Designed miniproteins, single chains, continued (2). Designs and how they scored, part 61

Each design is a single chain, and the fold is of that chain. pLDDT is the mean over its residues in the fold that is shown.

## One batch from the design tools (miniprotein)

Design m6096
Fold by ESMFold2-Fast:
Structure m6096 (fold): chain A 61 residues (1-61)
Amino acid sequence: MEKPIVADVYVEMAEDGTLSPAAEAFARRVKALAEKNPDVEVRLVGEKITPEQAEAAAARL
């Protein structure tokens, strides 16, 4: 069944493709919210953000 809303969420990635601890925490919160919202499809996209930005975003979820 098609989900009517698609959201791309950006997280910090290192050059070797690893996430910072703050970005991992943010990604886990985003995935948890997506599991509880059947009408929303969430995709995680790697890009450079600061750990402080990732923690602030996670706190707002």
Scores: mean pLDDT 64

Design m6097
Fold by ESMFold2-Fast:
Structure m6097 (fold): chain A 61 residues (1-61)
Amino acid sequence: MNAAEQAARLGTEAANRSPEDEALTREAAKYVGEAGGEEVGRAALEGGGSSAHTAGFDLAK
C-alpha cells in the first residue's frame, strides 16, 4: 500500500475506536507526512486521531 492509503486506514481506526490513541495517531501521522509532507504529518499528530483521519483520507484521493 502507498503512504496515503496507509494513512487513511490508520487514521480511520484512530478516529473510530480511539481518537486519543497516541500509537494509532503517531502511525497515521507518519504516513500522512510521507504522503503530504512533514508539516502535514506534524499537524495530524498534534490534532489527534480525527486530524490524522481527515488528512489521510484527503491524501488517499
Scores: mean pLDDT 63

Design m6098
Fold by ESMFold2-Fast:
Formats: C-alpha cells, structure tokens, sequence
Structure m6098 (fold): chain A 73 residues (1-73)
C-alpha cells in the first residue's frame, strides 16, 4: 500500500505541475490529477490521497502532505 501511494504521489505531482504551468488553479489541478490516476487503474482512495498530498507539497505544506499520506497507510 505504501509503495502504491508513493508511485501515485509522484505521478500526481507531475500532472499538477503541468496543469499549473498551463494556468489551471491548484484545486482544479489536484482534482484532475486524482481523476487521471483513477483512469490509470489506481484505487480511488489512493488516487485522491496522492493528488491531495501532491497539491499540498507543491504549495509548501509539507506537514499537511505527510499527514494525508500517513492517514492512508
């Protein structure tokens, strides 16, 4: 479970970064990342947790990201 969450987190970060560069707001980018991970076969709970944690990390909220990840293991 931890390894799947870590891989999903890395994918979510890349998706969110790309969307932000295109002018998508962080909240919308986070939701789109979760949706794309679900399309790729990631469990919906893991996809949402990974995207939420990635969004928090990209905004500098490292402790919030860590709390989200720990709550889902």
Amino acid sequence: MEELLKEALERAEKIIEELIKKGVPIGDATMKAAFELKKQGVDPGIALAAASAAGARLQGFEKLAESILKANV
Scores: mean pLDDT 78

Design m6099
Fold by ESMFold2-Fast:
Structure m6099 (fold): chain A 97 residues (1-97)
Amino acid sequence: MVEKAREEIEKYVEELEKKYGQELEPSVTLPEDEDLEKALWLLKQTEKLEEARKLYYVEKKPEEALKILEELLAEAEKRGDEKAVASIKKFIEEIKK
């Protein structure tokens, strides 16, 4: 069960990285030996960052992009993911300019 879900998540993250990662960040890598919960969190980050990027650059809706990023930031802070917090804060700062 967990193994199949992890493989699907890894493939999905790789596909998102190839399709959208070059626009946001060219490489998103899963840490070695992480559990399914960590992989799901990384996948959620990738999906929400892509959605916010699309809203900001394509749709020209910075307010909606900020809303998504603020929700993602709150989740990252609750998880203690310092890297995610720093990355999301930088993106929010860029949008606010």
Scores: mean pLDDT 70

Design m6100
Fold by ESMFold2-Fast:
Structure m6100 (fold): chain A 65 residues (1-65)
Amino acid sequence: RVDPLTLTPEELLEAFRAVGEELGSEEVIEQMERGAELILEKRWDELRELAEQNRERARQIEAAR
């Protein structure tokens, strides 16, 4: 079950954009599919961790621009 600390749709979208800019469309699609699998498997912690990693990467990319 999703809790209040779970990713917002905007945060997830931003994370996917960062991955897309770095690696391209195939990686973005894979990330989306992984997110859906984590939801179906009730792996909320892994989904949250994935978003945190992508958010950190986005921050690094923006800082490097």
Scores: mean pLDDT 61

Design m6101
Fold by ESMFold2-Fast:
Structure m6101 (fold): chain A 105 residues (1-105)
Amino acid sequence: SDEEAIKYLEKAIEYVEKAIDAVMSGDLDTAEENLKKAEEYAKKARELATSPEIQKAVDYVEKAIESVRKAVEALKAGDYDTAIRYLSEASRLVKKAKEELEKAK
């Protein structure tokens, strides 16, 4: 159901935000753990999402997860400028996901 999809999306967003904070602090192990949890909850939301707004929110969260993973890889390569750009993109995508969730309420 969309109600259950929304609950899983809210959890996925929470873990994406925790992953962003972990990357910013240089704690890549914590970032990876939170990204795995975000991916699990996003997958559950994807399986339950039926409305276009919830499907768009899932798409934005999945893209945010990918952006945080790219930030982790950039940071491992010592490319802090690229890591910051990907974290900014992830934050923008999370904001878009939250906007779609508000439309579904």
Scores: mean pLDDT 89

Design m6102
Fold by ESMFold2-Fast:
Structure m6102 (fold): chain A 60 residues (1-60)
Amino acid sequence: MQKAYDAGYRLARTAHLAGEEVTEEQLTVTARHLSEKYGVPFEEALKAVRKGAEEALRES
């Protein structure tokens, strides 16, 4: 799910640039909203959000 990946990536990148850490709660809330909005399983959305966030931190 590209939308969830992008959201996780941006969330982690923004937090990192601000000198903050992304919380698991933020990732979970983001995944839930995208799951409900796009009608995809929560687990799929959460996996994509986490993958995006992880990739953003690896690039930093």
Scores: mean pLDDT 81

Design m6103
Fold by ESMFold2-Fast:
Structure m6103 (fold): chain A 95 residues (1-95)
Amino acid sequence: SMSEALRRAAESLAPTAAALAAARSLEERLQVALAIRRKLLAELGPSEEATLEVEAKVQAMLAAAERGASAATLSRILRMPLEEQIELLRQMALE
């Protein structure tokens, strides 16, 4: 399932999520986010649904990292289903 693929990807990307949390500049965050995007697309395979999920997830992680989110929070976002991810983005936009 897509949820299982996301769980596997989140496990393999835990060090990369930590790197995103540690990034000090927009350029560093973008480089790490691109690596996450490529890995997620490789794990989920090519589909419109997977592409939209990955796009939304990378955007949520970048927004959270820019606000100082911890590695644990970024790893949680990697594992998060689309509906929970949309709610997180909505909450972040209201703050």
Scores: mean pLDDT 75

Design m6104
Fold by ESMFold2-Fast:
Structure m6104 (fold): chain A 72 residues (1-72)
Amino acid sequence: MEEEINEGLARIMAGVLKAIHGDKLNPEALKRAEELVLKLILEGKFEKASKLMFMITPEQPEISEEEIEKIE
């Protein structure tokens, strides 16, 4: 079902984010990034979640709500 798929996708995306940035992001920032991605996936905003992953970098480990709203 969609809810189960959303949780699965969120888990996969969180794993990818950790694999790409884990060593470069502090643990708190990484956890917050995973929570933001999970929230967007559970809301069905898959494109926003995908783009958010590319916006989260060591230089910008946290994305504000304003920036999340601007994601297309």
Scores: mean pLDDT 68

Design m6105
Fold by ESMFold2-Fast:
Structure m6105 (fold): chain A 77 residues (1-77)
Amino acid sequence: MARRAVEILEAALEAIENNDAAKLTGQTIELIGLAIEAERRGDTRLAELLRRGAVAVAKQDKEELERIREELRALAE
């Protein structure tokens, strides 16, 4: 899950640069779905990061997305 989440956040950063609102909406929905799956697995830390990521995508907050991406990379190790 963490690896897939990193890929989504990287794609979201590109979508923000390209002003692609449709892709950002889809990415927000996918991150929320992953957060629900993480919670079902008992991975509360991952679920919190994924929910934070979804909010950051919706707000187009590049700085927060970059911070969450690094936290997800560290969690994947």
Scores: mean pLDDT 83

Design m6106
Fold by ESMFold2-Fast:
Structure m6106 (fold): chain A 72 residues (1-72)
Amino acid sequence: SSLEALERAREIAEEVIEEMNLPEDVAKRALPNAILSAKHSLLKGATEEQAREAARTSIENVLKALEAIKKM
């Protein structure tokens, strides 16, 4: 179900953020999109490993965006 996918996606996204050892401010900014990316992957029938990779990619994109803003 969508609720089960959301709950699992949150757990996966939080685990990935902890593994990446991100600063609290960056983690807080990255978390919502990481959850959505993981949820989307799970709803498509992806594995949990694929959902973790989707969350990680989402977080990496946030990091790149924040770095770009610092250079403006």
Scores: mean pLDDT 84

Design m6107
Fold by ESMFold2-Fast:
Structure m6107 (fold): chain A 70 residues (1-70)
Amino acid sequence: SADYQRGLALEREGRHDEAIAAYRRAVEADPTDERAQMALAWLLNRLGRTDEAQAFGRELRARHPELRTA
């Protein structure tokens, strides 16, 4: 998606908060976008924001219960 690609570009520029926001928008637009989900989780982990990565996973499951059947 456009948001996923924007996230990649922002991450390369070191604009981490903006990259996180772009990846979150990509997942919200398509909750089955595993690439965007992984990019967000890995970026948060790389930045040491593990609590945010866990919160995101919990929120994603709560808002999109269909993902647990994939």
Scores: mean pLDDT 77

Design m6108
Fold by ESMFold2-Fast:
Structure m6108 (fold): chain A 78 residues (1-78)
Amino acid sequence: MKELAEEALRLLNRIILETEDLKAQMELAVVHVALAVAIVLDDEEGLKKAARRLLEVLEKHGIEDPELREVAERIIEA
């Protein structure tokens, strides 16, 4: 679980830096903070909630990243 969450953070950080839409970048940054906090607190429920929100934000802004989506889905299913 924690390793998947850390992988999600790494992939998400890359997408945030590559995103040109400031609103999308801000919403992704909020998800990044939520994932990081859940990792520090060892909060599995918080990780799943953050992963669900990540998928929602990616879909809302039309951001296609199959690897990040798969990692987020694996966190939700764990």
Scores: mean pLDDT 84

Design m6109
Fold by ESMFold2-Fast:
Structure m6109 (fold): chain A 90 residues (1-90)
Amino acid sequence: MKSPKEIALEGIDKVEELIKKKKFDEALKEIDEMEEKLSELLEKNPESASEEERLVFTEASQTAKNLIEEKKYDEALEALKKYKAKLEKL
């Protein structure tokens, strides 16, 4: 089974791909699916992610959704890259 960190990293990559393809509605759905998968895993295995990783998951999802909804797609891509780099260092 993939760790919460692996799911978050794969989710970020998929959302970035969808934004680049101008599939913005699918990008928003992917963020929602990622949040649901992370919630399910963390409910079953609370110790599978650190408090810092959980904070990054929440901030990445909220920031990406807000920027996509505001049609700030380039800023959304930059935010996703920032959160991906932060997660990779944890």
Scores: mean pLDDT 84

Design m6110
Fold by ESMFold2-Fast:
Structure m6110 (fold): chain A 87 residues (1-87)
Amino acid sequence: MKAVAEVEVTVPRSFSALEQARIMKEILERAREIAEEAGAELEVLHADPQRLVLRIEAESEERAREVAERIAEVARELGAEARVEVR
């Protein structure tokens, strides 16, 4: 049975549209690297310059949460807000 986690990232409106797009691209690139390293599947559910929603599917709930939290940490390091939900 596969476990699913979702990461919602919000980029502050104080950034310009170009800066928002750049930050979102960097978050998505890092998210793909993290998922690949962990052997997890990554699906983009929503992507615009201000909001990114990623679905992570992994072998266990623990692994899905670990991958999602690592992605959330990267987003926060880049100045974005991030939330993790396990489903």
Scores: mean pLDDT 83

Design m6111
Fold by ESMFold2-Fast:
Structure m6111 (fold): chain A 75 residues (1-75)
Amino acid sequence: MEPRTLYRLEVRVDGRWHPVLYVTGVPESGELLSEFFRRSGVDTVIRLLEQRDDPSPEEEEAAIRSLKALVELLR
């Protein structure tokens, strides 16, 4: 059984890349999220990267922090 592929969605805010979300084995979900952020009119760049390892607690915390920053930017 192949391990599930984990994808990391990153957004560029204030010139830096921030991991925002981790998506397991469903590329379509990542594309939908990228499209959502693209349509939001936010001055950011979005990318989806393949993540081979499970996110560490530090990576998860960083992703939550980046998502909160992005939500504040969208308000």
Scores: mean pLDDT 56

Design m6112
Fold by ESMFold2-Fast:
Structure m6112 (fold): chain A 86 residues (1-86)
Amino acid sequence: ERAALALRTEQLLGVAEVAAAVLLVVSRKEGSPLVPEAQAILDQVAALGAQLAAAVAAGADAATFEALAAQAEALIAKIKELIKKE
């Protein structure tokens, strides 16, 4: 289960990274005020990815991976909210 939680978190972060990168590119092309928000989300995804890698290396428990997955889901929700504002 711990390995499955880690994989789920990795997949969620991958989705967040792609979505945030697309939002950043589109926002830059349109001169949107969302450029700083999109960049901040990309920075947060990178930080969370580093935390996931450290947790995997340390053999962290299932609760740690569940917390990381919840943070990744929160970032995806934030990206969806920003896209709705476009």
Scores: mean pLDDT 80

Design m6113
Fold by ESMFold2-Fast:
Structure m6113 (fold): chain A 64 residues (1-64)
Amino acid sequence: GAARIRRLLREMAEKLGVSVEEVKEMLRQVAALTGDGRRTAIEMLARESGMSVADVEALVRAVE
């Protein structure tokens, strides 16, 4: 739900040391990618933030 997505956005912003608005812009850029490029970007964001791939995928889908 929306509450879970808001929590994950704040968590990613805190872990990356950026604003929630910067996280949203990064996620929109990833959402514009297709196929292997999108998968690789999601895996890289998960690694950099220390979050699960599933949580990053949920965030990318939420900004579509």
Scores: mean pLDDT 86

Design m6114
Fold by ESMFold2-Fast:
Order: sequence, then C-alpha cells, then structure tokens
Structure m6114 (fold): chain A 100 residues (1-100)
Amino acid sequence: MEEELKKLEEKILELARLAEENEISDPEKAIEYLEKALELIEKMRELLGIKTKEKTASVGGSIEDVEVTYLESEENTPKGIYLTNLSKTIETALKRLKEK
C-alpha cells in the first residue's frame, strides 16, 4: 500500500506542476490537470480508508452539540490532513482558473 500511495502522490504533484506551467498559456489544460489531481487525491483517501465528506468537520450525520471523540478519526491523521490541504490548494487553483 505504501508503494501505491507514493505513485498516486507523485502523479498528483506532477499534475499540479503541469497545471501551474499551463495556467496562463492554456488554462483549459490546467483545469484538466487539476481535476485529475483531485480525482487521485480522492483515490488516496479511499486507499487509506478515510471516509470524509467535502467538509472534514463532520462525517455522515455527526451530532454537532455533543462532545465527540474525533481525535481518533482517520480524518485527523497527518495523512488525512495532508490530503485535505492538497485538495484545498488544488480546488482553490481550479476556482481561480474557472472564474477566468
């Protein structure tokens, strides 16, 4: 599983680099690269067994006003946080490109 995760991470970073390179000259291609990167991030989450919604604050029907032990959640693992940060960065770039 480590090897699969490494392959996906390398591909995600490669797609992000290609998107940056094409951001000005070919924004259409940049958008395609970013969308593929987001798809791969979601695949990494699945391989890690992380079940997260778009909002990482809650997973399927959480009770907000009750103290919930989320410290043991896979969403709050270093890898889960890393993937969320990657996703946010790529999504932000994607929105920027789609606006123009």
Scores: mean pLDDT 65

Design m6115
Fold by ESMFold2-Fast:
Structure m6115 (fold): chain A 102 residues (1-102)
Amino acid sequence: SKERIEKLAEEASRIAEEVRRLVPETGDLGRQAAGAFEAAVYLLRKALESEDPTPYLRGAVAAFEHAVRLLREASEKTGNPRVRELAERAQRIADELRELAA
């Protein structure tokens, strides 16, 4: 569904912005996670433009899952409950993206 991809791209973009704002607390892990979320958003936008969205959706899933792993590591190192909450929210979106890519 194009509407669902668009909604997930918007949610992922909001997460990328929030993670980017937390870079002063999370350092290189947060910066790398923000970049990976931004890459996932780019790929989701490409899926919306493509007649075959599947390879772009699979790429977005991989980028998003990588970003979630980095953000979880940042959460463990900082102990910041906001980073933990954001990682949990990001994981739920990753699960939805995996269903769309299946």
Scores: mean pLDDT 86

Design m6116
Fold by ESMFold2-Fast:
Structure m6116 (fold): chain A 86 residues (1-86)
Amino acid sequence: DKEVDEALASIYLALGKLAEERGDFETAAEMYRKAVEILEKADPNSPLLAEAYENLARVYEKLGKTEEAERWRQKADEVRARFAAA
């Protein structure tokens, strides 16, 4: 069920944000990756997926994983380009 999957992904996004606020970027990356996995399968055009990719890019940059961060940022840009509004 896409709605249930999106709700679960939203929980993982919230957990990732809490981990980021604590400076726990490894846990934040884990939570955001779980959100991405769910959303890529449930709704690959979801605005939540773009948010999850952007959050992954940010935390991977904080972890010093610059190449991975850039790949996640590109994925976020691709999703956003498909539903850019005004």
Scores: mean pLDDT 83

Design m6117
Fold by ESMFold2-Fast:
Structure m6117 (fold): chain A 71 residues (1-71)
Amino acid sequence: MKPVSAEIAEHVLAGRVDEALALIRAAAEEDLDFDHILTVINFLRMIDRDDLAEPLEAEVLRVFPQHAARL
């Protein structure tokens, strides 16, 4: 089974933002690889896909605000 962070990355990269956000809302903190999520956000910004990076970052900060300092 794929890690939840990998499923989130696949949905976001495919443009399925709502599905990625739903996975973030349903995930437990311990089931998320935040370093992987940060890498995906940074990659999206690097390729000028802020339209995907911004909603992903906002939802992560809303559900898990303790990780704000890493973003």
Scores: mean pLDDT 77

Design m6118
Fold by ESMFold2-Fast:
Structure m6118 (fold): chain A 108 residues (1-108)
Amino acid sequence: MMEEMVELFRRLAEEAEKEGLLEEAAEFRRVAEEATEEALAELFYSLARRGLAARLGREPTDEEIIERIEELQEKLKEAEKEGADPEKLARMRFEIELIAKYLGIEVK
């Protein structure tokens, strides 16, 4: 799974470069090069926080980020019921688990 995530981030970096998103491309490349759970957890947490901040128009609270993780877990359960690709489901679980570990919370 980590190797698959590293390859995914390298691919995302190439796509970002093609779109002229050089800062995002550099961030994805850094995570791919470091290839640690800590680097991935920090990146996923940052992306979740920034996405939620954009929706709210302000910095989210830790409680709101936890609610977002719960929302992602519900989407994962719905995707499982709909027979989504097992590799996609595994990646979604891995992302949720890393964000939860970064926040020091347990997910079920």
Scores: mean pLDDT 72

Design m6119
Fold by ESMFold2-Fast:
Structure m6119 (fold): chain A 110 residues (1-110)
Amino acid sequence: SMEEELKELEEKLEEELKKFKEWLEYAVKNKTPDEDVLNDFKVRLEQVIELAKTALKKGVDPEKVLELVEKYLKEVKEAVEKYFKDNPELQQKIFEEIEKTLEEVKKLAE
């Protein structure tokens, strides 16, 4: 059902958010180079776009897909602000990738 597909998207986005936060903690502890952090972030954001595409293909309401993705990206942005507090240049580059991801999902949702 459409409600079951919406719930599946929500649960998968929650799992991705948990993985993002664990990865952010790892990146900070291991002093991962900024370029590698940014590249890993791009890959993870591409996964979110694929989750949105899958939900839309299964007939989930585009407005609800967009709302869930916006909520997810807001939480990711807050985690980035916390974990990379002392690296404003990396924060800005990641925020630009988050904005690009949101724009792509908006285009998919109309």
Scores: mean pLDDT 86

Design m6120
Fold by ESMFold2-Fast:
Structure m6120 (fold): chain A 87 residues (1-87)
Amino acid sequence: SGAAEQQARREALNAQIDELYAELDKLKASDNIDVKKIEDILNKLTDLYRQLAAMGDPRATDMVNKFEGRQKKIAEGWKIVHDMLNS
């Protein structure tokens, strides 16, 4: 057994991801793009997606690959970040 525990963990990780996306949305609404804060949020999102990927989530695996391959380039703009996270 462990299916209910895995589901609860997945729900908790997704809740944390949603909170980080909300923080990212706040940053993109700013007149000045804080690249360092965006990078910090992306690093946290990458960690959470790695945990989901370890649980066999295919979307999370794709997100980890996108973040690891494009981490520095994501910092170039919040719009690119938002599009990648929703793709």
Scores: mean pLDDT 76

Design m6121
Fold by ESMFold2-Fast:
Structure m6121 (fold): chain A 60 residues (1-60)
Amino acid sequence: SPVDEAALNWVKEQMRLLGDAVDRMLATKDPAEQEKILKDFHEQVRKLNAQYDRVAKQLK
């Protein structure tokens, strides 16, 4: 199925949020807070990849 414009806009917004998480990680001086942000970042990437895989599996 063709990729929906709304799906692409959603991906663009998720990329922006991931960038914000990197900025927060760079701004903090606490290693424990950095680890927490990194784990949250990994979960966001997992969700983004799951959406990509879902769309990709519809292509034959």
Scores: mean pLDDT 75

Design m6122
Fold by ESMFold2-Fast:
Structure m6122 (fold): chain A 60 residues (1-60)
Amino acid sequence: GTEIDQLVDKLISLAKQNNNIILTEMVEELKPTLSKVTDPELQKEILDNLKNEILRLEKE
């Protein structure tokens, strides 16, 4: 998979670990749309946002 796919899967895993059903469902629904993004600037923005969300959820 792409780096976006890997980070999306990690975010879904963390959301499930935190029992956040709403976030899990939202990210799972968005995954196909995010994976289809071909614009490099938008891909970078998505990657940065995913990395920031993952870091926030990993801070306990």
Scores: mean pLDDT 80

Design m6123
Fold by ESMFold2-Fast:
Order: C-alpha cells, then sequence, then structure tokens
Structure m6123 (fold): chain A 60 residues (1-60)
C-alpha cells in the first residue's frame, strides 16, 4: 500500500539523519569533513523527499 511505501521512505530518511548526526559528531573538529557530510546528506535525502511528495500527492 501507499502507506507502507511512505513508512519505508520515512525509515530510510530517519536512518540517514541518524548516520549523518553520528558522522558529524565523530568529525566535529574537522569543519571541511562536516561540510562534505552535510552536502552528501542533502544529496541522499533529496530523492527520498521527492518520492515521498509524489506519493503524498497521489494519496491526497
Amino acid sequence: SIVEELKKLAEEAFKLVQEYNDEVLANINNPEKVEALDKAFKEKLKPIEEEAEKLNKQFL
């Protein structure tokens, strides 16, 4: 169902947020690494947000 697909996307997004926070904390004294992690996180999150918006629009 579309609800299952949205839940899966939310779980993937939560996993990315957790991994991002953990990596930032591990590299807190390296601002260049933190900036690279932020950029990579946003790039990984974008397709998940786009798919969630597409599914939400179909459901509503």
Scores: mean pLDDT 81

Design m6124
Fold by ESMFold2-Fast:
Order: sequence, then C-alpha cells, then structure tokens
Structure m6124 (fold): chain A 95 residues (1-95)
Amino acid sequence: MVKLVMSGGGVYQAGRQVVLVADVKGLKDDAILRFLRQKPGSDYFQLLAQKKIKNDGKLVVNLVAQLDDTAVYYAQVILQDGKVYWGDGIQVVVY
C-alpha cells in the first residue's frame, strides 16, 4: 500500500517562509510525485512541481508567502500502470 503524507500547512503572514513537504513510502517501482494546488473557488489543480522517484521519496516546495498562495495543496503519486494516489489536502492561508 502506498502511503503519501503532506506537511507544512497552516496560517502564514505574507513574507514568511513556507516549506511544504510530500513524503511517499511503499513504492515498488518508479513513479512520478507531483505537488498541486487548488485555489479558493477553483475546480482546477495547478501543477507546482514534479519529480521522478524510486521506492520512497520526498518532494519539497519552498515559498515566500504571498496572499495569492492561499490554497489547498495536494500531493499526487502516478504509478507506471497509470494508477494515481492522492494525499490528504493541506490548507495554506496567507494574510
């Protein structure tokens, strides 16, 4: 079973450093780890970063918080067979 965990959600003042981490375990083959966000009121996922991984891996996104970075952030693992796993969303609020 693939385990995908997100960290770095929270409430940030504009200008603060935000470090978002996607951590994946339980991979047997090569996969793609993606970092996505969905802004308030939007049904669209914006791709922020992606990385090819083997076995276990991490993807880190560093942001200097801006008001428009307020969103729900997701990690996604795409397996070689096309199967997709989603991590639980984490909320970032910038004020």
Scores: mean pLDDT 84

Design m6125
Fold by ESMFold2-Fast:
Structure m6125 (fold): chain A 85 residues (1-85)
Amino acid sequence: GAYGDDAIGVLQRVYDELKGEYSEEKLGGALGAALGEATGVDIPSNPEYEETGREAGRLLAEALERGDPEEAYRRALEALRKGLA
């Protein structure tokens, strides 16, 4: 999608923040789903983490569409922390 590079950058920041709090399987699965949702690309994900990841990606894409990458980071981070708790 139009925000692919911006979405990758935000999700990389989210990964760096959360990589000590969650397993690679859990965080990677959710971030893959978030990237798929934000870019419109069909990225394989674990069904257990897919809904949390897609919600984070939806909020991220909405904020990026408004031109706010810091809000995109904050919303994605909050959605993942809430869903992966």
Scores: mean pLDDT 77

Design m6126
Fold by ESMFold2-Fast:
Parts: structure tokens; C-alpha cells; sequence
Structure m6126 (fold): chain A 61 residues (1-61)
């Protein structure tokens, strides 16, 4: 369905952005001054990706 194709594209876009945010978060984590910010960035990126993945999985059911 068109909805499945849209969700797949959305997942791919969010997955790419999530990877970029995770890489930024890891860099922040390496500095003691920004460690907390790094952790938060990784968590938020992971949550966005998981949410998009759930939407795609539900559409496949």
C-alpha cells in the first residue's frame, strides 16, 4: 500500500537522522562537561527511531 511505502521512507529518513544524532551524542559523551547532553541526545535519537520502527511494523501486520 502507499501508506507502507510512506512509512518505509519515513523510517529510512529517521534512521539516517538518528545515526547522525547518535554520533553527535557519542562525541559529546567523550567530554566530561557535555556527557549528560550526549546521553540525552542518544536516548532521544533512539526513541525516535524505535517509534518509526513500530509504525512500520504495525503497517506490516
Amino acid sequence: SKKLEELKKKYEEISKKSKEEEEKGVKLYRDPKTRGQGIEMVIKASQKRIESEKELKEALE
Scores: mean pLDDT 82

Design m6127
Fold by ESMFold2-Fast:
Structure m6127 (fold): chain A 71 residues (1-71)
Amino acid sequence: SRLLMEIALSEFDVDRDGRITDADIDAFLARMRDPRNPPGAGALELLDVDRDGVVGRADIRAAIERLQAEL
């Protein structure tokens, strides 16, 4: 769903300035590593482009670019 993709993209835009930077990606990764604020199982599946069970900065960047291309 395009709406779900748009919501996912907006979650990475921590500054809500319409741009997703490396700083926004780093902030999102830090949030994912906080056990008190997990992003949810569905978000990890969306971000894990290689489906190897590991989500890093490169995977998140690739997922964002893919979502933008599909919108």
Scores: mean pLDDT 59

Design m6128
Fold by ESMFold2-Fast:
Structure m6128 (fold): chain A 58 residues (1-58)
Amino acid sequence: GTQQRVDLIVSTVDNLARQGQSQQDVVQRTRQLADRYNLSPSQRQYLVNHARDVSRQS
């Protein structure tokens, strides 16, 4: 379901951040994945915020 897609994107984003990709690249890929899976605006915002936080900590 939708939650499984969100969880997959979170895992993908976490892996990209651990690989040392820039915050800009991680956020851009997160937006692309959210759009590809047709997630709601609130889910997209949640994932983008997560991507910024994880890539800042890396």
Scores: mean pLDDT 82

Design m6129
Fold by ESMFold2-Fast:
Structure m6129 (fold): chain A 57 residues (1-57)
Amino acid sequence: MKQDHLDIIRELLLKSGAATQEEVDAMTDDELIEKAKEVLAPQVEGGRAGSRALAAA
């Protein structure tokens, strides 16, 4: 049952500004997942954002 995961993806896209509410409503489940992967990809590249946060904190 993957519906709860889709709700999290929708919130992530809306909060990040990657998609509007209208776009999210028009997207299929597969399109939501692909869009979320694109949004997350820069953050997982080399983990550099995490390393920077540890130095700042």
Scores: mean pLDDT 66

Design m6130
Fold by ESMFold2-Fast:
Order: C-alpha cells, then sequence, then structure tokens
Structure m6130 (fold): chain A 97 residues (1-97)
C-alpha cells in the first residue's frame, strides 16, 4: 500500500495530521485546535523534498494534488484555519501505514 502519514504539534500548539497516498499523488492535512477539537478547513502550503504545493480547503481538511511522498519524507506545513485565521506551522515526518 502507498499510504503514509504522521502527526506533529505545530508552533501554536495545534495538532497537525498529514496523510499521503503516493500511488494517487494525494496529500491531506488536518488541523486540531490546541484543545483537541477539529478546526475548520485548511488553506496554505506544504513543502516535500524541496517542492511546494498549495493546500485547497476540502471538508475540514487541506488537500494537495500531484504530491509524491514516501515513508521517511519530511513535510513542512504552513496552514491557515479558514474559520479562525490562525496560521499553524509544523514539520511532520511520514511513516509507513
Amino acid sequence: MGLVGGIAVGDDGALVGVGANSAQGYLGVAIGGPDGRASGAASGTVTVNGKTYTLTPDAGNGVAKGVKAAAGDVVEVTATDSETGAVTRATVTLQAG
């Protein structure tokens, strides 16, 4: 299976989850608030292996297409919550699922 993912705590204390399917070129980002509640849809960017992709809001997540990511890759996330305007920055290391 081409599924990889990881979780990190962002600069603002928000929980950041990243999931990717390398076979389909899909990467999703989910943000939880500092209190552990789900945040609004994310916009912003992710950087993987020196290439930057734009996150498009989709049902409470941010989604990037055309991303090739593998286990051991480091994803740099800068994401903005669409409801609060809060900017979260996190570094997530992907693990095999």
Scores: mean pLDDT 72

Design m6131
Fold by ESMFold2-Fast:
Structure m6131 (fold): chain A 90 residues (1-90)
Amino acid sequence: MQQAQQLIQQGQQLRRQGRNVDASNLYLQSGNLYYQQGNLDLSIDSYQLAIDSHPSPLTYGNLARVYRQQGDFDRSDQLIQQSRQLYDQL
């Protein structure tokens, strides 16, 4: 079944309720599932939704991994730098 898609729908509902951190966590889980399935484009979209809801070092790092797997090393390195900067601000 479309577990990753269901998590996105649940995240959208939480986002509408202002529960941005909870929504981000569901989008992160969806991105992880798409990544495990080899659907890199949907994984990127899901991680981007997670960042847009609530940025975290972990989500930037996971998005960087997907871009690296696609061969986009420059974008991956930029996302890793953003992850480190956000971590240092905590």
Scores: mean pLDDT 86

